# Designed miniproteins, single chains, continued (3), part 19

Each design is a single chain, and the fold is of that chain. pLDDT is the mean over its residues in the fold that is shown.

## One batch from the design tools (miniprotein)

Design m8629
Fold by ESMFold2-Fast:
Structure m8629 (fold): chain A 78 residues (1-78)
Amino acid sequence: DRSVALLEELLRQVTEEILSEIKDPKVAEKVKEISEVLTAGLVRHTRERGLSEEQVRELAEQAKITLKSIKEIYEKNL
């Protein structure tokens, strides 16, 4: 499925980009764990709903915003 493959690739790229910006290994570990759970959930949702490539690009953009927010929260020791 092209949509699932695209989503997995986009989420991999997003995760790598965000992790590359994290200096604290503990924050990086938490963001990685959350990214893995988020990826599994979004892949399942894409398969169950039959989402288009356009819809998965939007999901990847929202996932990037979400992971950036999570990074900031953990960096603030919340």
Scores: mean pLDDT 85

Design m8630
Fold by ESMFold2-Fast:
Structure m8630 (fold): chain A 90 residues (1-90)
Amino acid sequence: IAELVAEAQEALEAGDVEKALELAEELVKLGEEYEKKEDYFLAALAYEAAAWIYEQAAELSEKPEELREKARELRERAKELLEKAKEKAE
């Protein structure tokens, strides 16, 4: 997660939106893998990271609404997973 976020930040700073979006997709896939393993905390972290990249990419993109919508969906999914993590700990 941290390595992908660092690489995405560098891509965004360089204006490479396409690379940042590719890294966001890798984080979504990673989140899906953690979710299937019931590692809800790491899944939520991966989705939050992907959402942040989509939000930053939206500021540089000619299609900002689509990217903001993806970020919103990932944020909501991460919130649900954090609730599941708390329920599992209780």
Scores: mean pLDDT 78

Design m8631
Fold by ESMFold2-Fast:
Structure m8631 (fold): chain A 94 residues (1-94)
Amino acid sequence: MFEAGNEEVGKAGDYAAQAAKAALKSDSSREAVSSATAAGISGAGAGFGSKYLKSPEDAKGAAETAELAAEKSGSEEAKEYAKKAKEYAEKALA
C-alpha cells in the first residue's frame, strides 16, 4: 500500500513512546527519568505525526533516543519497545 512507509515511521514513533513510558515506570531516579523524558518527547513527536510524517530520519532519531532511555532505566520492557522502534525505523529507511 502507498502509505506503508508512513505507517512504519509511525510505528517506530509509537514504540519509542512506549519505551519511554516503560523506562519511567521501572526507575524513578533523576537520571533515568531525564533520559526517558527525552525519549518520550522524541517518540511522541514522531508518534503524533505518525500518519503525516516528514522523514524516516525522524523515526531513526526517536528510536535511538528510546534505546538510550531503555539502557539507562534497565527496564526489559523498555528495551523491547526500543528494539521494535529501531526495527520499524530501519524499515522506513529502506
Scores: mean pLDDT 66

Design m8632
Fold by ESMFold2-Fast:
Structure m8632 (fold): chain A 86 residues (1-86)
Amino acid sequence: MVEAMEKSSEVVDRLNEAALAALKEGGLRAAFLILAESYDAAEAVARGDLEAAIESVRRALEAARAEGAEEAARILEELIERLEEE
């Protein structure tokens, strides 16, 4: 339980970092979409549903790529790789 909650917190922190990067790159829409996926990804991790968490992060990544938020996309790609290795 505590470990899953710590993982959920890490995912939220990474998604918030990606949203801030997107915002700094002028990708307002991407930043909001990344933040919207933050809750779904965190809840999925807390439930142990890594597939759902990865899907949420992938949707955030598509939003970052669509807006050209390159730094946000990099952060999200690293998060997906980390989740897939668990």
Scores: mean pLDDT 80

Design m8633
Fold by ESMFold2-Fast:
Structure m8633 (fold): chain A 94 residues (1-94)
Amino acid sequence: SAKELLEQLQQRLQQARQLALDALERFGDSNPEIRAAAEELLQTVQQLEDYLLWIGQNSNYITDGQAALAQLQSLLQELDRKLAALRAAVARAE
């Protein structure tokens, strides 16, 4: 259901934020590539959280559910790209 998908998405966002913060703690001062990747991931997490909050607050104004879903899917693809970039940068540093 949509509620189950939203709960799973919120959990993924928390995990992504924690991964970025852990990477910054371990490598932020010594590795500019990891710092940049972690900061970009945190920005993408914030954009997704802001969009989900906007959807929740503005459900009565959403006249095109397909457009809203397409925007969410685009942001999720960006999240996956930023996660992959951070993981690759961390793997190179280890």
Scores: mean pLDDT 83

Design m8634
Fold by ESMFold2-Fast:
Structure m8634 (fold): chain A 92 residues (1-92)
Amino acid sequence: SEALEEVRKLLEEFQEWQKQVDEQLKQIEEVAKTDPQKAAELRAQLQAQLDQKLREYQERLAKLLGVPVLKPGELPPPAAQERLEQLEAQIA
Protein backbone atom coordinates (compact mmCIF):
# COMPACT_ATOMS: atom_id res chain seq x y z
CA SER A 1 0.00 0.00 0.00
CA GLU A 2 2.80 2.43 0.93
CA ALA A 3 4.66 1.40 -2.23
CA LEU A 4 1.61 2.16 -4.40
CA GLU A 5 1.35 5.64 -2.86
CA GLU A 6 5.05 6.25 -3.58
CA VAL A 7 4.56 5.13 -7.20
CA ARG A 8 1.67 7.60 -7.58
CA LYS A 9 3.82 10.42 -6.11
CA LEU A 10 6.70 9.56 -8.49
CA LEU A 11 4.35 9.69 -11.49
CA GLU A 12 3.01 13.09 -10.38
CA GLU A 13 6.55 14.44 -9.79
CA PHE A 14 7.62 13.10 -13.20
CA GLN A 15 4.73 14.89 -14.94
CA GLU A 16 5.52 18.19 -13.17
CA TRP A 17 9.20 17.78 -14.07
CA GLN A 18 8.25 17.17 -17.73
CA LYS A 19 6.31 20.46 -17.74
CA GLN A 20 9.39 22.28 -16.38
CA VAL A 21 11.57 20.66 -19.07
CA ASP A 22 9.04 21.65 -21.74
CA GLU A 23 9.25 25.30 -20.60
CA GLN A 24 13.07 25.17 -20.73
CA LEU A 25 12.89 23.63 -24.23
CA LYS A 26 10.69 26.54 -25.39
CA GLN A 27 13.27 29.00 -24.03
CA ILE A 28 16.09 27.16 -25.85
CA GLU A 29 14.00 27.06 -29.05
CA GLU A 30 13.64 30.86 -28.88
CA VAL A 31 17.41 31.26 -28.32
CA ALA A 32 18.09 28.94 -31.29
CA LYS A 33 16.41 31.45 -33.63
CA THR A 34 19.03 34.13 -32.82
CA ASP A 35 22.04 32.17 -31.46
CA PRO A 36 22.16 28.49 -32.52
CA GLN A 37 25.57 27.88 -30.87
CA LYS A 38 24.33 29.09 -27.47
CA ALA A 39 21.17 27.01 -27.92
CA ALA A 40 23.33 23.91 -28.58
CA GLU A 41 25.20 24.46 -25.28
CA LEU A 42 21.93 24.90 -23.35
CA ARG A 43 20.49 21.80 -25.02
CA ALA A 44 23.53 19.72 -24.02
CA GLN A 45 23.20 20.84 -20.38
CA LEU A 46 19.46 20.05 -20.35
CA GLN A 47 20.15 16.64 -21.98
CA ALA A 48 22.58 15.71 -19.16
CA GLN A 49 19.99 16.68 -16.52
CA LEU A 50 17.26 14.73 -18.38
CA ASP A 51 19.40 11.56 -18.55
CA GLN A 52 20.22 11.77 -14.83
CA LYS A 53 16.56 12.28 -13.81
CA LEU A 54 15.33 9.44 -16.05
CA ARG A 55 17.87 7.00 -14.56
CA GLU A 56 16.83 7.94 -11.01
CA TYR A 57 13.15 7.65 -11.91
CA GLN A 58 13.53 4.20 -13.53
CA GLU A 59 15.63 2.84 -10.64
CA ARG A 60 13.17 4.02 -7.99
CA LEU A 61 10.14 2.79 -9.92
CA ALA A 62 11.73 -0.64 -10.50
CA LYS A 63 12.55 -1.00 -6.79
CA LEU A 64 9.00 -0.06 -5.76
CA LEU A 65 7.38 -2.45 -8.28
CA GLY A 66 9.92 -5.26 -7.86
CA VAL A 67 10.29 -5.62 -11.64
CA PRO A 68 13.45 -5.62 -13.80
CA VAL A 69 14.41 -2.37 -15.54
CA LEU A 70 14.35 -2.53 -19.34
CA LYS A 71 17.63 -1.55 -21.00
CA PRO A 72 17.62 1.99 -22.49
CA GLY A 73 18.28 0.83 -26.09
CA GLU A 74 14.91 -0.97 -26.27
CA LEU A 75 12.78 1.78 -24.71
CA PRO A 76 11.11 4.50 -26.80
CA PRO A 77 12.44 7.93 -25.77
CA PRO A 78 10.16 10.13 -23.64
CA ALA A 79 8.49 13.14 -25.32
CA ALA A 80 10.99 15.56 -23.75
CA GLN A 81 13.96 13.49 -24.95
CA GLU A 82 12.51 13.29 -28.48
CA ARG A 83 11.96 17.07 -28.52
CA LEU A 84 15.58 17.66 -27.44
CA GLU A 85 16.79 15.48 -30.33
CA GLN A 86 14.58 17.44 -32.76
CA LEU A 87 16.05 20.74 -31.51
CA GLU A 88 19.60 19.40 -31.99
CA ALA A 89 18.75 18.45 -35.60
CA GLN A 90 17.31 21.94 -36.26
CA ILE A 91 20.37 23.82 -34.91
CA ALA A 92 23.05 21.46 -36.26
Scores: mean pLDDT 71

Design m8635
Fold by ESMFold2-Fast:
Structure m8635 (fold): chain A 92 residues (1-92)
Amino acid sequence: MREEARAALVEKLRAAGYSDEEIALFLAALPEEVFDALAFGREVRETGELPDTEEVREKIKRIEAYSKKLEEEGRLEWSPRELIEAARAAAA
């Protein structure tokens, strides 16, 4: 599931004109929870429904907690370019 979300993001970034090096930096800057959220969003779009199960409720709670963390860190509104620049700064 995470691997499929990652692959889809890579294809989208390549289509947008990002280099393989920039894509690698962008992916390194993203926490794994972002790929979980992307995979979950894809499942909801595919089914057209949000399943009301305990497992889905736990996933929603994790996504909500992660969104709050991103908001506290001021990263919720970051563009792919800003994430790439932050990753380059961290690597230097």
Scores: mean pLDDT 61

Design m8636
Fold by ESMFold2-Fast:
Structure m8636 (fold): chain A 89 residues (1-89)
Amino acid sequence: SSLEEGIERIEETLRKFGSSEEAIEALRFILEETVKISKKIEEGTATEEDKKKLKIIEETFKKIREGIANKDSKKVDETLLEGKKELEK
């Protein structure tokens, strides 16, 4: 819930910054993966690969927060697109 609330706030911030629709779609993909992995962890079915993906998600959101703090919408967009690409592997 706290993670979902944080992601929703980031999405609203991205729209205000004028981030691309592709970056917003990447955020939605990362959110959906986060929810799926969190459910697997709760159910005790998470794999080591799922845990690695969660770490990628955590690093991605850390970089997004840094980009927002620096008012760097291009870095935020690039970080989201790269995060989605890495999770699709």
Scores: mean pLDDT 82

Design m8637
Fold by ESMFold2-Fast:
Structure m8637 (fold): chain A 67 residues (1-67)
Amino acid sequence: KKKYSEEEIEERWEKIEELLASGRPPSVEEYMKLLELPESKATELVKVLSIEDEEERRKALRELLLS
C-alpha cells in the first residue's frame, strides 16, 4: 500500500483540479495512471471525482490514496 504525505496529497489534488478544468479532461483510466492506482480502485476514484464539494472531494481522495 502507498503512503502519501499531506503535501503529496495536495499536489495530487492540484493536478486533478487542473485536469478537470482543461478543455479535454482525461478519462478515469488516465486519472488512475496519474495517481498510480490499480484497476480495483477505479470505482472508488469515480465516486471521489463525482463529489461536487471541493473540500469533501479532497478528503475522499486522501482516504483513497491512503488505503
Scores: mean pLDDT 68

Design m8638
Fold by ESMFold2-Fast:
Structure m8638 (fold): chain A 105 residues (1-105)
Amino acid sequence: SIERILALEKELQALAPEARAETDPEKQEEHKKKLVELIAETLLLLADLLEELGYPEEVVEKLREAAEKLLNTDDLKEQVKVLKEVEETVGPYLNEVADRILASA
């Protein structure tokens, strides 16, 4: 659902500044975990959307694998590597889809 993706984006935009301003290490870990969970949910919904729109199967599979890896690890270094790989591989498609949706609204 596009509406759910937009809702998650707004939640991420609200949480990211709070996470950056946090100086308590324990609260920083809580913010990071919540951000990772929101990102993983966004990746799964986006994979479903791209599949419905007929985007390459490799791109869809990459998003689903990335979400699974994020949900199954607490290693920040591994999470950062997964996110960077998604951005490099899928970023152009994300921008294109977002632009098409916004232009259609």
Scores: mean pLDDT 72

Design m8639
Fold by ESMFold2-Fast:
Structure m8639 (fold): chain A 90 residues (1-90)
Amino acid sequence: SLEEFQELKDRGVKLASELVEKIYNNEISIEEAKAKVEELKEIIREMEKLTEKIEDPELKELAEHEVELLKYWYETLEKLIELREKELKE
């Protein structure tokens, strides 16, 4: 449903924003950050499944754009974690 999609989107946005802040402030371990990124990936996957069930083509296109935005945040977070992990190496 649209409500279920919106709930997943809100959860994904909150997770991504909180994770970015914690990485920048060094308030999260690499292992925990990787686990949170996997959680975001699962949210994106569930949003994609809901998008496939949308019968209205215009609403489906809007949902696809929202999924792409979260995918961009996912890729950015993976890169931030990789850079942080490199800083911890001798």
Scores: mean pLDDT 85

Design m8640
Fold by ESMFold2-Fast:
Structure m8640 (fold): chain A 106 residues (1-106)
Amino acid sequence: SIGELIDELIRITRQIASETDLNEMKRLIEEGLSLLDEMIKKSTDPGLIKQLEAAKQTYKDMLDLIDKYQAGQISPDQFRYRKLLLAIALTGSLVVARNIYKRKQE
């Protein structure tokens, strides 16, 4: 179900927040993006789709952050801090998506 996929995305996001290996972070983000694309295809509610698209954009922002870090544009402390902020924002979007989905099941 979409609800189970949202719970899996929250799990992946938590793993990304604690991950220190950049290649594993990218793999987890790509896994999350794949799940989001599946959920968007299965979703018909515009409010739910909006939150899933917001989550997708935040994952893309995480990839951009990794690229900037690898290019030496930001410090390790700036990378860790910004990654944490993106993970918090992503979790927020997914919680809102979960609440929209639950209300539509009522």
Scores: mean pLDDT 86

Design m8641
Fold by ESMFold2-Fast:
Structure m8641 (fold): chain A 61 residues (1-61)
Amino acid sequence: ALTPEQQKLADEKLKKSQQAMDDADKQADQLRSQGDTAKARQIVQQSTADSIRTIGDIIDL
């Protein structure tokens, strides 16, 4: 079970991860509009991997 302090840290980590994913989606959309679908896919994949790692860090709290 998480302490209130750990829960606050988890919430902040999730919020930052969500913002980073939103930023990656915007970058991917820009790249797709320029015809670079391969690079757009890579940015989304990297952001997804980083998000999964953040969730793992929270679980390990």
Scores: mean pLDDT 81

Design m8642
Fold by ESMFold2-Fast:
Structure m8642 (fold): chain A 65 residues (1-65)
Amino acid sequence: KKELAEKIEKEVREALKKAGFENAVIQVDEETLDVVVYVPGASSEEVTKAQELAAEVVKKVLEEH
């Protein structure tokens, strides 16, 4: 689970960086693989967009696994 959580964190961070959210804080639960993303100083719409991108990345990683 830790290895998969690390892969998710890395891919989510890369996706968010490419989308312009370099300052995003990413938390991955090693047991549930739940991902929480928040962007300091961002609007609620920007946070929602970052969360949606993270969810898409998690889905792809889990489908590949």
Scores: mean pLDDT 77

Design m8643
Fold by ESMFold2-Fast:
Structure m8643 (fold): chain A 84 residues (1-84)
Amino acid sequence: AAAEADARVAELMAEARRISEETKQKIDNLKAEGDKKVAELEAQGATPEQIEKVRKDYENKIKEVEDEGGRREGALWRAALAAR
């Protein structure tokens, strides 16, 4: 029945929103962790090369989390669209 498809779409959309929130939280945590490590290295007199390496490492980690979260969320949105 059409009502079953509507319920399925709503469930998939709710799951996509949960994944979006989880992805955002992971990114916020990585940003905070990276900022702390950079500040700690600066306080310890680390070289610009050491600081840049840490920044690049966290940028890469954030990008991986964004890409994975986007793929998972996108798959759920496509499934919801197909269930229409």
Scores: mean pLDDT 84

Design m8644
Fold by ESMFold2-Fast:
Structure m8644 (fold): chain A 63 residues (1-63)
Amino acid sequence: GMAEIEELLKKLDEIEREELRRYLEGELTPQQASERAYARMMELLGVETREELLAKIKELESK
């Protein structure tokens, strides 16, 4: 339902912010932070590629 979509979008945002924070705090390189964020978001949405991830996010945002 809508509440589940909102929770997924919130989790995606939290993943991006957490990995960006690790980069800004010197724990990760920009490449490592980006790769980790994509991997975690793909796992959360059950997709295998970045293209599928972007398509799924776009679908969720349009609902």
Scores: mean pLDDT 81

Design m8645
Fold by ESMFold2-Fast:
Structure m8645 (fold): chain A 91 residues (1-91)
Amino acid sequence: MLAPSTAVVEATASPGVSAEDLKAAAQAAADQVTVPGVTNKTVIAPSDDTVLVVVEAETPEAALEAAEKIAELLSQSPVVRDVRVHTELAA
């Protein structure tokens, strides 16, 4: 189901990092971030080297704020090589 506002944080593993360690880091970052208006946060591992954190919120501003904070935490983690934030508005 499409939320009114969605932002996705994409994190790629550092060399030698396990998929489990990457997923745990993403989940920890998601759990540490609280932003009013965020309705859901889902961690998905589409591959062994990549994790997505899907942030659903009542407003695009809340989704982006939460995604940026999660990306900031992940960028500081030694298990993460690259972090990108993708934003889209649900139709």
Scores: mean pLDDT 79

Design m8646
Fold by ESMFold2-Fast:
Structure m8646 (fold): chain A 67 residues (1-67)
Amino acid sequence: MAAALAAQEERRRQLLMESMSLGVQAISYAVTGVVLSKIDEELSKQYFEKAGELARQSTALDAQARA
């Protein structure tokens, strides 16, 4: 049905935008973690953990949008 197809495209766009936002945040945390790894290993681990969590959420939303 045409109406159902339009609704699916709108949901897909929203999921892709949210996935991209989370991906950018994950990269930011990962870069900060790398910088911190030479001066504060404990804080660096926290940033890498947060980056990994955000990256997983981004990947899950991207997969939902492409399904």
Scores: mean pLDDT 80

Design m8647
Fold by ESMFold2-Fast:
Structure m8647 (fold): chain A 95 residues (1-95)
Amino acid sequence: SMQDLTDEYFDLVNDYFDQAATSSPDERGELTLETTGRLKGILDEIRELAKKENTDSAYRQYGLFYGDYMSTLSWLREEARRTGRLDEFLQVLSS
């Protein structure tokens, strides 16, 4: 369900920050790219579920989720920049 995917998203974000706190810069850069790709996949699934359900409630829930997602992406983008991997981060989002 959309709620299950949202829960999966937050679990992934929490796991990322826990691992990043104890990782080297190179490990953190790799983790950032992997997490970015997985989060994009979850977002794409939530978007498709909202389209399939095609209700105001589903689109509202997607909109609220998207706001949180954009905040998370800003953190991941800055980490990619700090680790010299910004171009790779942008390529992941484009795929």
Scores: mean pLDDT 82

Design m8648
Fold by ESMFold2-Fast:
Formats: C-alpha cells, structure tokens, sequence
Structure m8648 (fold): chain A 72 residues (1-72)
C-alpha cells in the first residue's frame, strides 16, 4: 500500500540521517536505506508489507539490508 511505501521511505530517511550524524561507520546504514528505497520503488504490495514487518523486527542495519534484498 502507499502507507507501507511511506513507512519504508521514512525509515530510509532516518537511516540516512544516522549515517551522516550518528555513526563512525555509515556504510551499513546507507546500505539499509538504499535497500528500503529499492523495495519502496520496485516492490509489490506484498513485498512492501513484508518489508514493513522486517523493519519492525529491529534488525541491525547490515542484517536489515540483507533481509530486504531477499524480497526482490
């Protein structure tokens, strides 16, 4: 849904912000944000729903990126 897509984009923006301001190791945060944006842009409604569920598990950025890549 558009609401699921909006949620993924909000999380991507938060990770991008953390990469710039919150960490000495920004790459995992950037990778996770990019994966979220790809799912938001290319994903079906079912993939968007699954991505929101994955995000809500609270995985570390590197694990989040890998889980999201498996959806595409």
Amino acid sequence: SEEDRAELLRVAEALEYAAKHGTADPQPFRDAAEALRRVAEEGTDEQLRKAVEIVRQGLPPAALAKALESLL
Scores: mean pLDDT 84

Design m8649
Fold by ESMFold2-Fast:
Structure m8649 (fold): chain A 88 residues (1-88)
Amino acid sequence: SQAALEAELEKNLQLAFDNAESDPEKAVEYLEKAIALLKQLTTHSPAEQRGRDAAIRALEIMIETLREGKTIEEALERFYEELKKEKE
């Protein structure tokens, strides 16, 4: 169900955040799972589709930042900056 997908998405995002400082490789794994779950979500409007696409881009930027050996603070800043573009 969509509710189950949304719950798993939230869980993986929380786990990525919680592990990003202590275990960035594990955080990247959770972010990759979150992207896969987002791609499975059904969108019912152009706004929802734009939101989903923005979230995927934000997570991809966070993964790239962590893979570059940047701090979790920089990765989170880039993530939230991209997500805020969705909220217009």
Scores: mean pLDDT 79

Design m8650
Fold by ESMFold2-Fast:
Structure m8650 (fold): chain A 69 residues (1-69)
Amino acid sequence: SSQDFVDRLREKYGKRTFTRAQIAKVLSSIYGISEANARTLVDAFFPGKRTYTEAQLLELGDFVESVLS
């Protein structure tokens, strides 16, 4: 779920803010997609963003699940 993605991201990095590379790596691991594909999805979902809230990361997880379903 999108919550599992966010929880794993927080557990792995132990902080409140994340880079696109860190987000893409965890997204890749949780959903079984390549890091390159995950990075493309992050960049498409958050064009120009440098900081991400937990709510925004949940929305990203929901978006990826929608694309994979």
Scores: mean pLDDT 78

Design m8651
Fold by ESMFold2-Fast:
Structure m8651 (fold): chain A 80 residues (1-80)
Amino acid sequence: PVVEFRARVGADGTAVVDVVVPARPILAIEAFTAAGEPVGGVELTDVRQVGDQLRARATVKAPEGAAEGTEVTVRVTLAA
């Protein structure tokens, strides 16, 4: 299964989104621009299980010079 989240780049050049997915092993976490191009570096913090859900904070560092408000998609791939 794949779950996607939309986030926007803030004034500090990072996009942050709270990830809430079914409690399954995470196989991959990737980020993409609105054009579908890969962006570097997705960092997960505060990873915890709450009931049948896995929760985490995902931080994406935007490319240098990306404008505030630029949209990025965070894709979480889970085990079947």
Scores: mean pLDDT 81

Design m8652
Fold by ESMFold2-Fast:
Structure m8652 (fold): chain A 75 residues (1-75)
Amino acid sequence: SELAEELAREITERVRKAVFEDGKSLGEAANLAAQLAREVGELLKEDLELMEEAGRLAQEGVEEIVKEYEKKKKE
């Protein structure tokens, strides 16, 4: 779904900004990701399939951000 992809992208963009622009720690980024996922879940709770798709895509995006953060924080 285009909407699920858009919502997941919004979550991952906000988490990415927190980590790479605002200088938040990995723990702070994880907390932000969880908060945004809950907010999206509340918006989509009447459409379980869309909520599940958006959640899966957001998780994949956040995992990539975490991997990038772990790789770059050493430098």
Scores: mean pLDDT 75

Design m8653
Fold by ESMFold2-Fast:
Structure m8653 (fold): chain A 65 residues (1-65)
Amino acid sequence: MKVERVGDTTRLTFEGTPEEAGEFIARAVEEAQRDGRSVRVEVERITTPDGREILRATITLTVLP
C-alpha cells in the first residue's frame, strides 16, 4: 500500500487480489465517511503473466470544511 499526501488531499494506492482490494476500498470509504471527507475511488484490473488477477485500487480523500 502506498500513501501520498499533498495539502488537503490524501491518495491511497493498493494492489492485491480482488477480495483484498474490495476490503481495502470498503474500509477506506467507511473511514472517509466517519471523518467527513470526500472520497473518490478508481479501480484497475490487472492480469499477471502467470494468470493471477490483481486489482489496483486508488482512493483519493479530500478534507472538506
Scores: mean pLDDT 76

Design m8654
Fold by ESMFold2-Fast:
Structure m8654 (fold): chain A 94 residues (1-94)
Amino acid sequence: SAEEKERLLQEIGEILEELYRLMVSLGASDEELAEFVEIMSEIWELAKKLSVEELRELKKRLEEILRDAKRTKDPRKLVRQLRELKEWVKEKVE
């Protein structure tokens, strides 16, 4: 499960990078990008404390957010969904 946790963290990191590139491509403001980076950094730090099962759920939720963001192309909705996801991750580590 240690190898599985490392793989899931790597895959989550790749999705977070893709979300950042998408935010830039959608023309997000410097303020929106700064808030986005802060939220992503918090999600990443909290993810390190999650179990393998919780990491699988986090990855699934991130993939759903990425698919929705590619479809809607709304950077404000994307930031809102990531704030909601951050609160979900916090609940899992508390």
Scores: mean pLDDT 88

Design m8655
Fold by ESMFold2-Fast:
Structure m8655 (fold): chain A 73 residues (1-73)
Amino acid sequence: SIELSEEEKRELKEAAEKLFEEAKEAAKKGDLQKANTLAVAAALLYALSGDNEKALEVLKEIDELIEEEKKKK
């Protein structure tokens, strides 16, 4: 297994947080494809940093936002 340093894990979490915020904004704007792509990228980075719980939370939250947007149409 590839072992990541604590600094590398922190950088991955910071990148994941940025992508997660972009995913929320994309969902809010109705760009559902972009929201899904960014959410998957954020979840992957959280998982690589060792935060599997946060990775699942990201996917769940963006799925919920997408379903809310679909109900408006």
Scores: mean pLDDT 84

Design m8656
Fold by ESMFold2-Fast:
Structure m8656 (fold): chain A 91 residues (1-91)
Amino acid sequence: SIEEKAREKLEEIKELLEAEEIDEEELEKKARELEELLKELEKQGKTETALELAKELYIAMMKVEGVPEEKIKEALEKFEEAKKKLEEELK
């Protein structure tokens, strides 16, 4: 499924981040592939799943760019707020 492929790409990205030296080009390539899969999930109405995976991708990319932990935390809080809104709308 598209969801399974998206989760596999996310795990590939996480493995790249665990390397002592981050291959930024390979990471960006995998991130782009995941973004395309997330867009397809949204088209299929799997918005909550797409949001959760997008959150993980966004945090991974921010770490590569050397974004401060405070900004990463703010991004996580924004994703949690978006998730709560989706859960409330899907009642």
Scores: mean pLDDT 72

Design m8657
Fold by ESMFold2-Fast:
Structure m8657 (fold): chain A 83 residues (1-83)
Amino acid sequence: LVDEGLEHARKGAEAVRAGDYETAIEHLEKAAEAFREAVRQGDTSARDLLAEVLRQRAEVYRRMGKEEEAERAERESREIAEA
């Protein structure tokens, strides 16, 4: 799960650098899902990774003009980081 999430996070970051925001969102969503599942199964090391990928997803949503989605991702990132 963590390795799978890291692979998707990397591909998402590469898509952001290329300006392909739709591909970036797809990979960042898959990364977040993998990290959420890892946390749910007791892997506490995935919490920081989840918070980071949610922050990256929020930034991409803002660049796409999707402010509500960006706010939700940022809020979830803060809740995960504080827990």
Scores: mean pLDDT 80

Design m8658
Fold by ESMFold2-Fast:
Structure m8658 (fold): chain A 109 residues (1-109)
Amino acid sequence: MDELYLDIRLEGPLDPSAPGTIRLTVELVAKGPLAREAADRILEVLEKHFNIVRREEKVEGDTRHIRVEAEVSAPTVQEARDRVGEAFAEIRRILDEAEAKGVTLRSLP
């Protein structure tokens, strides 16, 4: 009954004038209370590790749609990648806990 969809797209520094900046586009679709709780925890991880550039949220019945655009900048590209990796490890833990509680994780087709 509870379902969580998570899509994360990463864009590296394509502009030579902006070294060490990684951009993230995160899309979350959470259906049901346990999935919505997991989505809130994922949002907390994003806010902890990244600068939130834009956040859009739409609620349709029991389904919550969230889109986040975020950035991380560091003195080096490697340090920016390390921060992304740390955030992804925390997100993975949240997803594993949600699945253990009976949330169905949906991936890209």
Scores: mean pLDDT 80

Design m8659
Fold by ESMFold2-Fast:
Structure m8659 (fold): chain A 70 residues (1-70)
Amino acid sequence: MKEVVVASDKKGAEKGIETGEKGGIVIGINAEGSLSGMKSLENGGEAFLALNQKSADIIADQYREQGGKV
């Protein structure tokens, strides 16, 4: 199962980097950002930028339903 991390602060960002490097899914929140899509990582992880916490939570919940742990 893929680990899913929502990163809204510095601690979340650090955990997100580790999760992404291990093939997990990282959802960053950017105050100036858009839902700009997915970037595949070399190890099979995925990274997303979300507009806000609500959008990030929706994406995270979809991956949790697929057996992701957060």
Scores: mean pLDDT 58

Design m8660
Fold by ESMFold2-Fast:
Structure m8660 (fold): chain A 91 residues (1-91)
Amino acid sequence: MREEMLERVREAVRNGDQALLLEVILEAFERGDVELLEEIVEVVARELSRITGKELPQEAIDKLKEDARKLGASDKEEVAAQMRAALAELA
């Protein structure tokens, strides 16, 4: 189901669908799937670069992937609550 989630991320970024993007991120985060969170960061960066015509530096992408890894391994309850609140505001 990993490819399906990454395709949902690509569609969300292309359509500016913040709610769909946040739903996929929240699902990955609740699973504790740090690898998927890192892939989501990379897919978002690639799609944004395509849409804006400006390539994000690899250093910035690597930092975001590191931040995602730390979030997936740390106090995820607070982060999940913030994501759920943001999703509710977008609905």
Scores: mean pLDDT 71

Design m8661
Fold by ESMFold2-Fast:
Structure m8661 (fold): chain A 77 residues (1-77)
Amino acid sequence: MKIPKSGEEFDYELLAIFLDIPAEEVKERLTPEQIERVVELMHKRLKELNATKGKMTGKEIVEEIRKIAREAFEEVL
């Protein structure tokens, strides 16, 4: 099994996990160009999170990533 490093399917599946919606719904709502825009916004915000996460637990980090994904998704729509 080969995991795509930046494949379209990988981006849809990853966003589906963070948004807690089916990957098919992500595919229906976003074009590949919009997915790239969401990923770019997430990368920018995750960089800020990485600067401030010094004492965060793994659960807190996951919740912040989910929040970042949701905000980026809503901003691109």
Scores: mean pLDDT 68

Design m8662
Fold by ESMFold2-Fast:
Structure m8662 (fold): chain A 111 residues (1-111)
Amino acid sequence: SPVEELMDLFVEISRLADEAIEAIRKGDREKAIEYLQKMLELVDKMIEIAEKLGYDETVNELRHAKKLLEEAIEAVRKGDFDRAIELLQQARDEVAHAVGLFLEKIEEEKA
């Protein structure tokens, strides 16, 4: 189901976020960028799911979270690790909120 696919992606993104934060804190730029790039791929898959259902608010929020992840990668490349963690945490929060919007919309359409 679209719900199961999106929730599986969300669980994987949450795990990758924790791994990215650890890599950033250790100064491991290469691993941090790899984890952040993987998160971008998974967010793109979430966007595809939401777009196919016409959930425009979810799509817009996920696209903004994607932009924050791209900015986090650039912060890592520049060695601005505090900024990278801040942007990553903001992106994580926005993905979680977008998942909430998605689940609300699914419930509304079943009622």
Scores: mean pLDDT 90

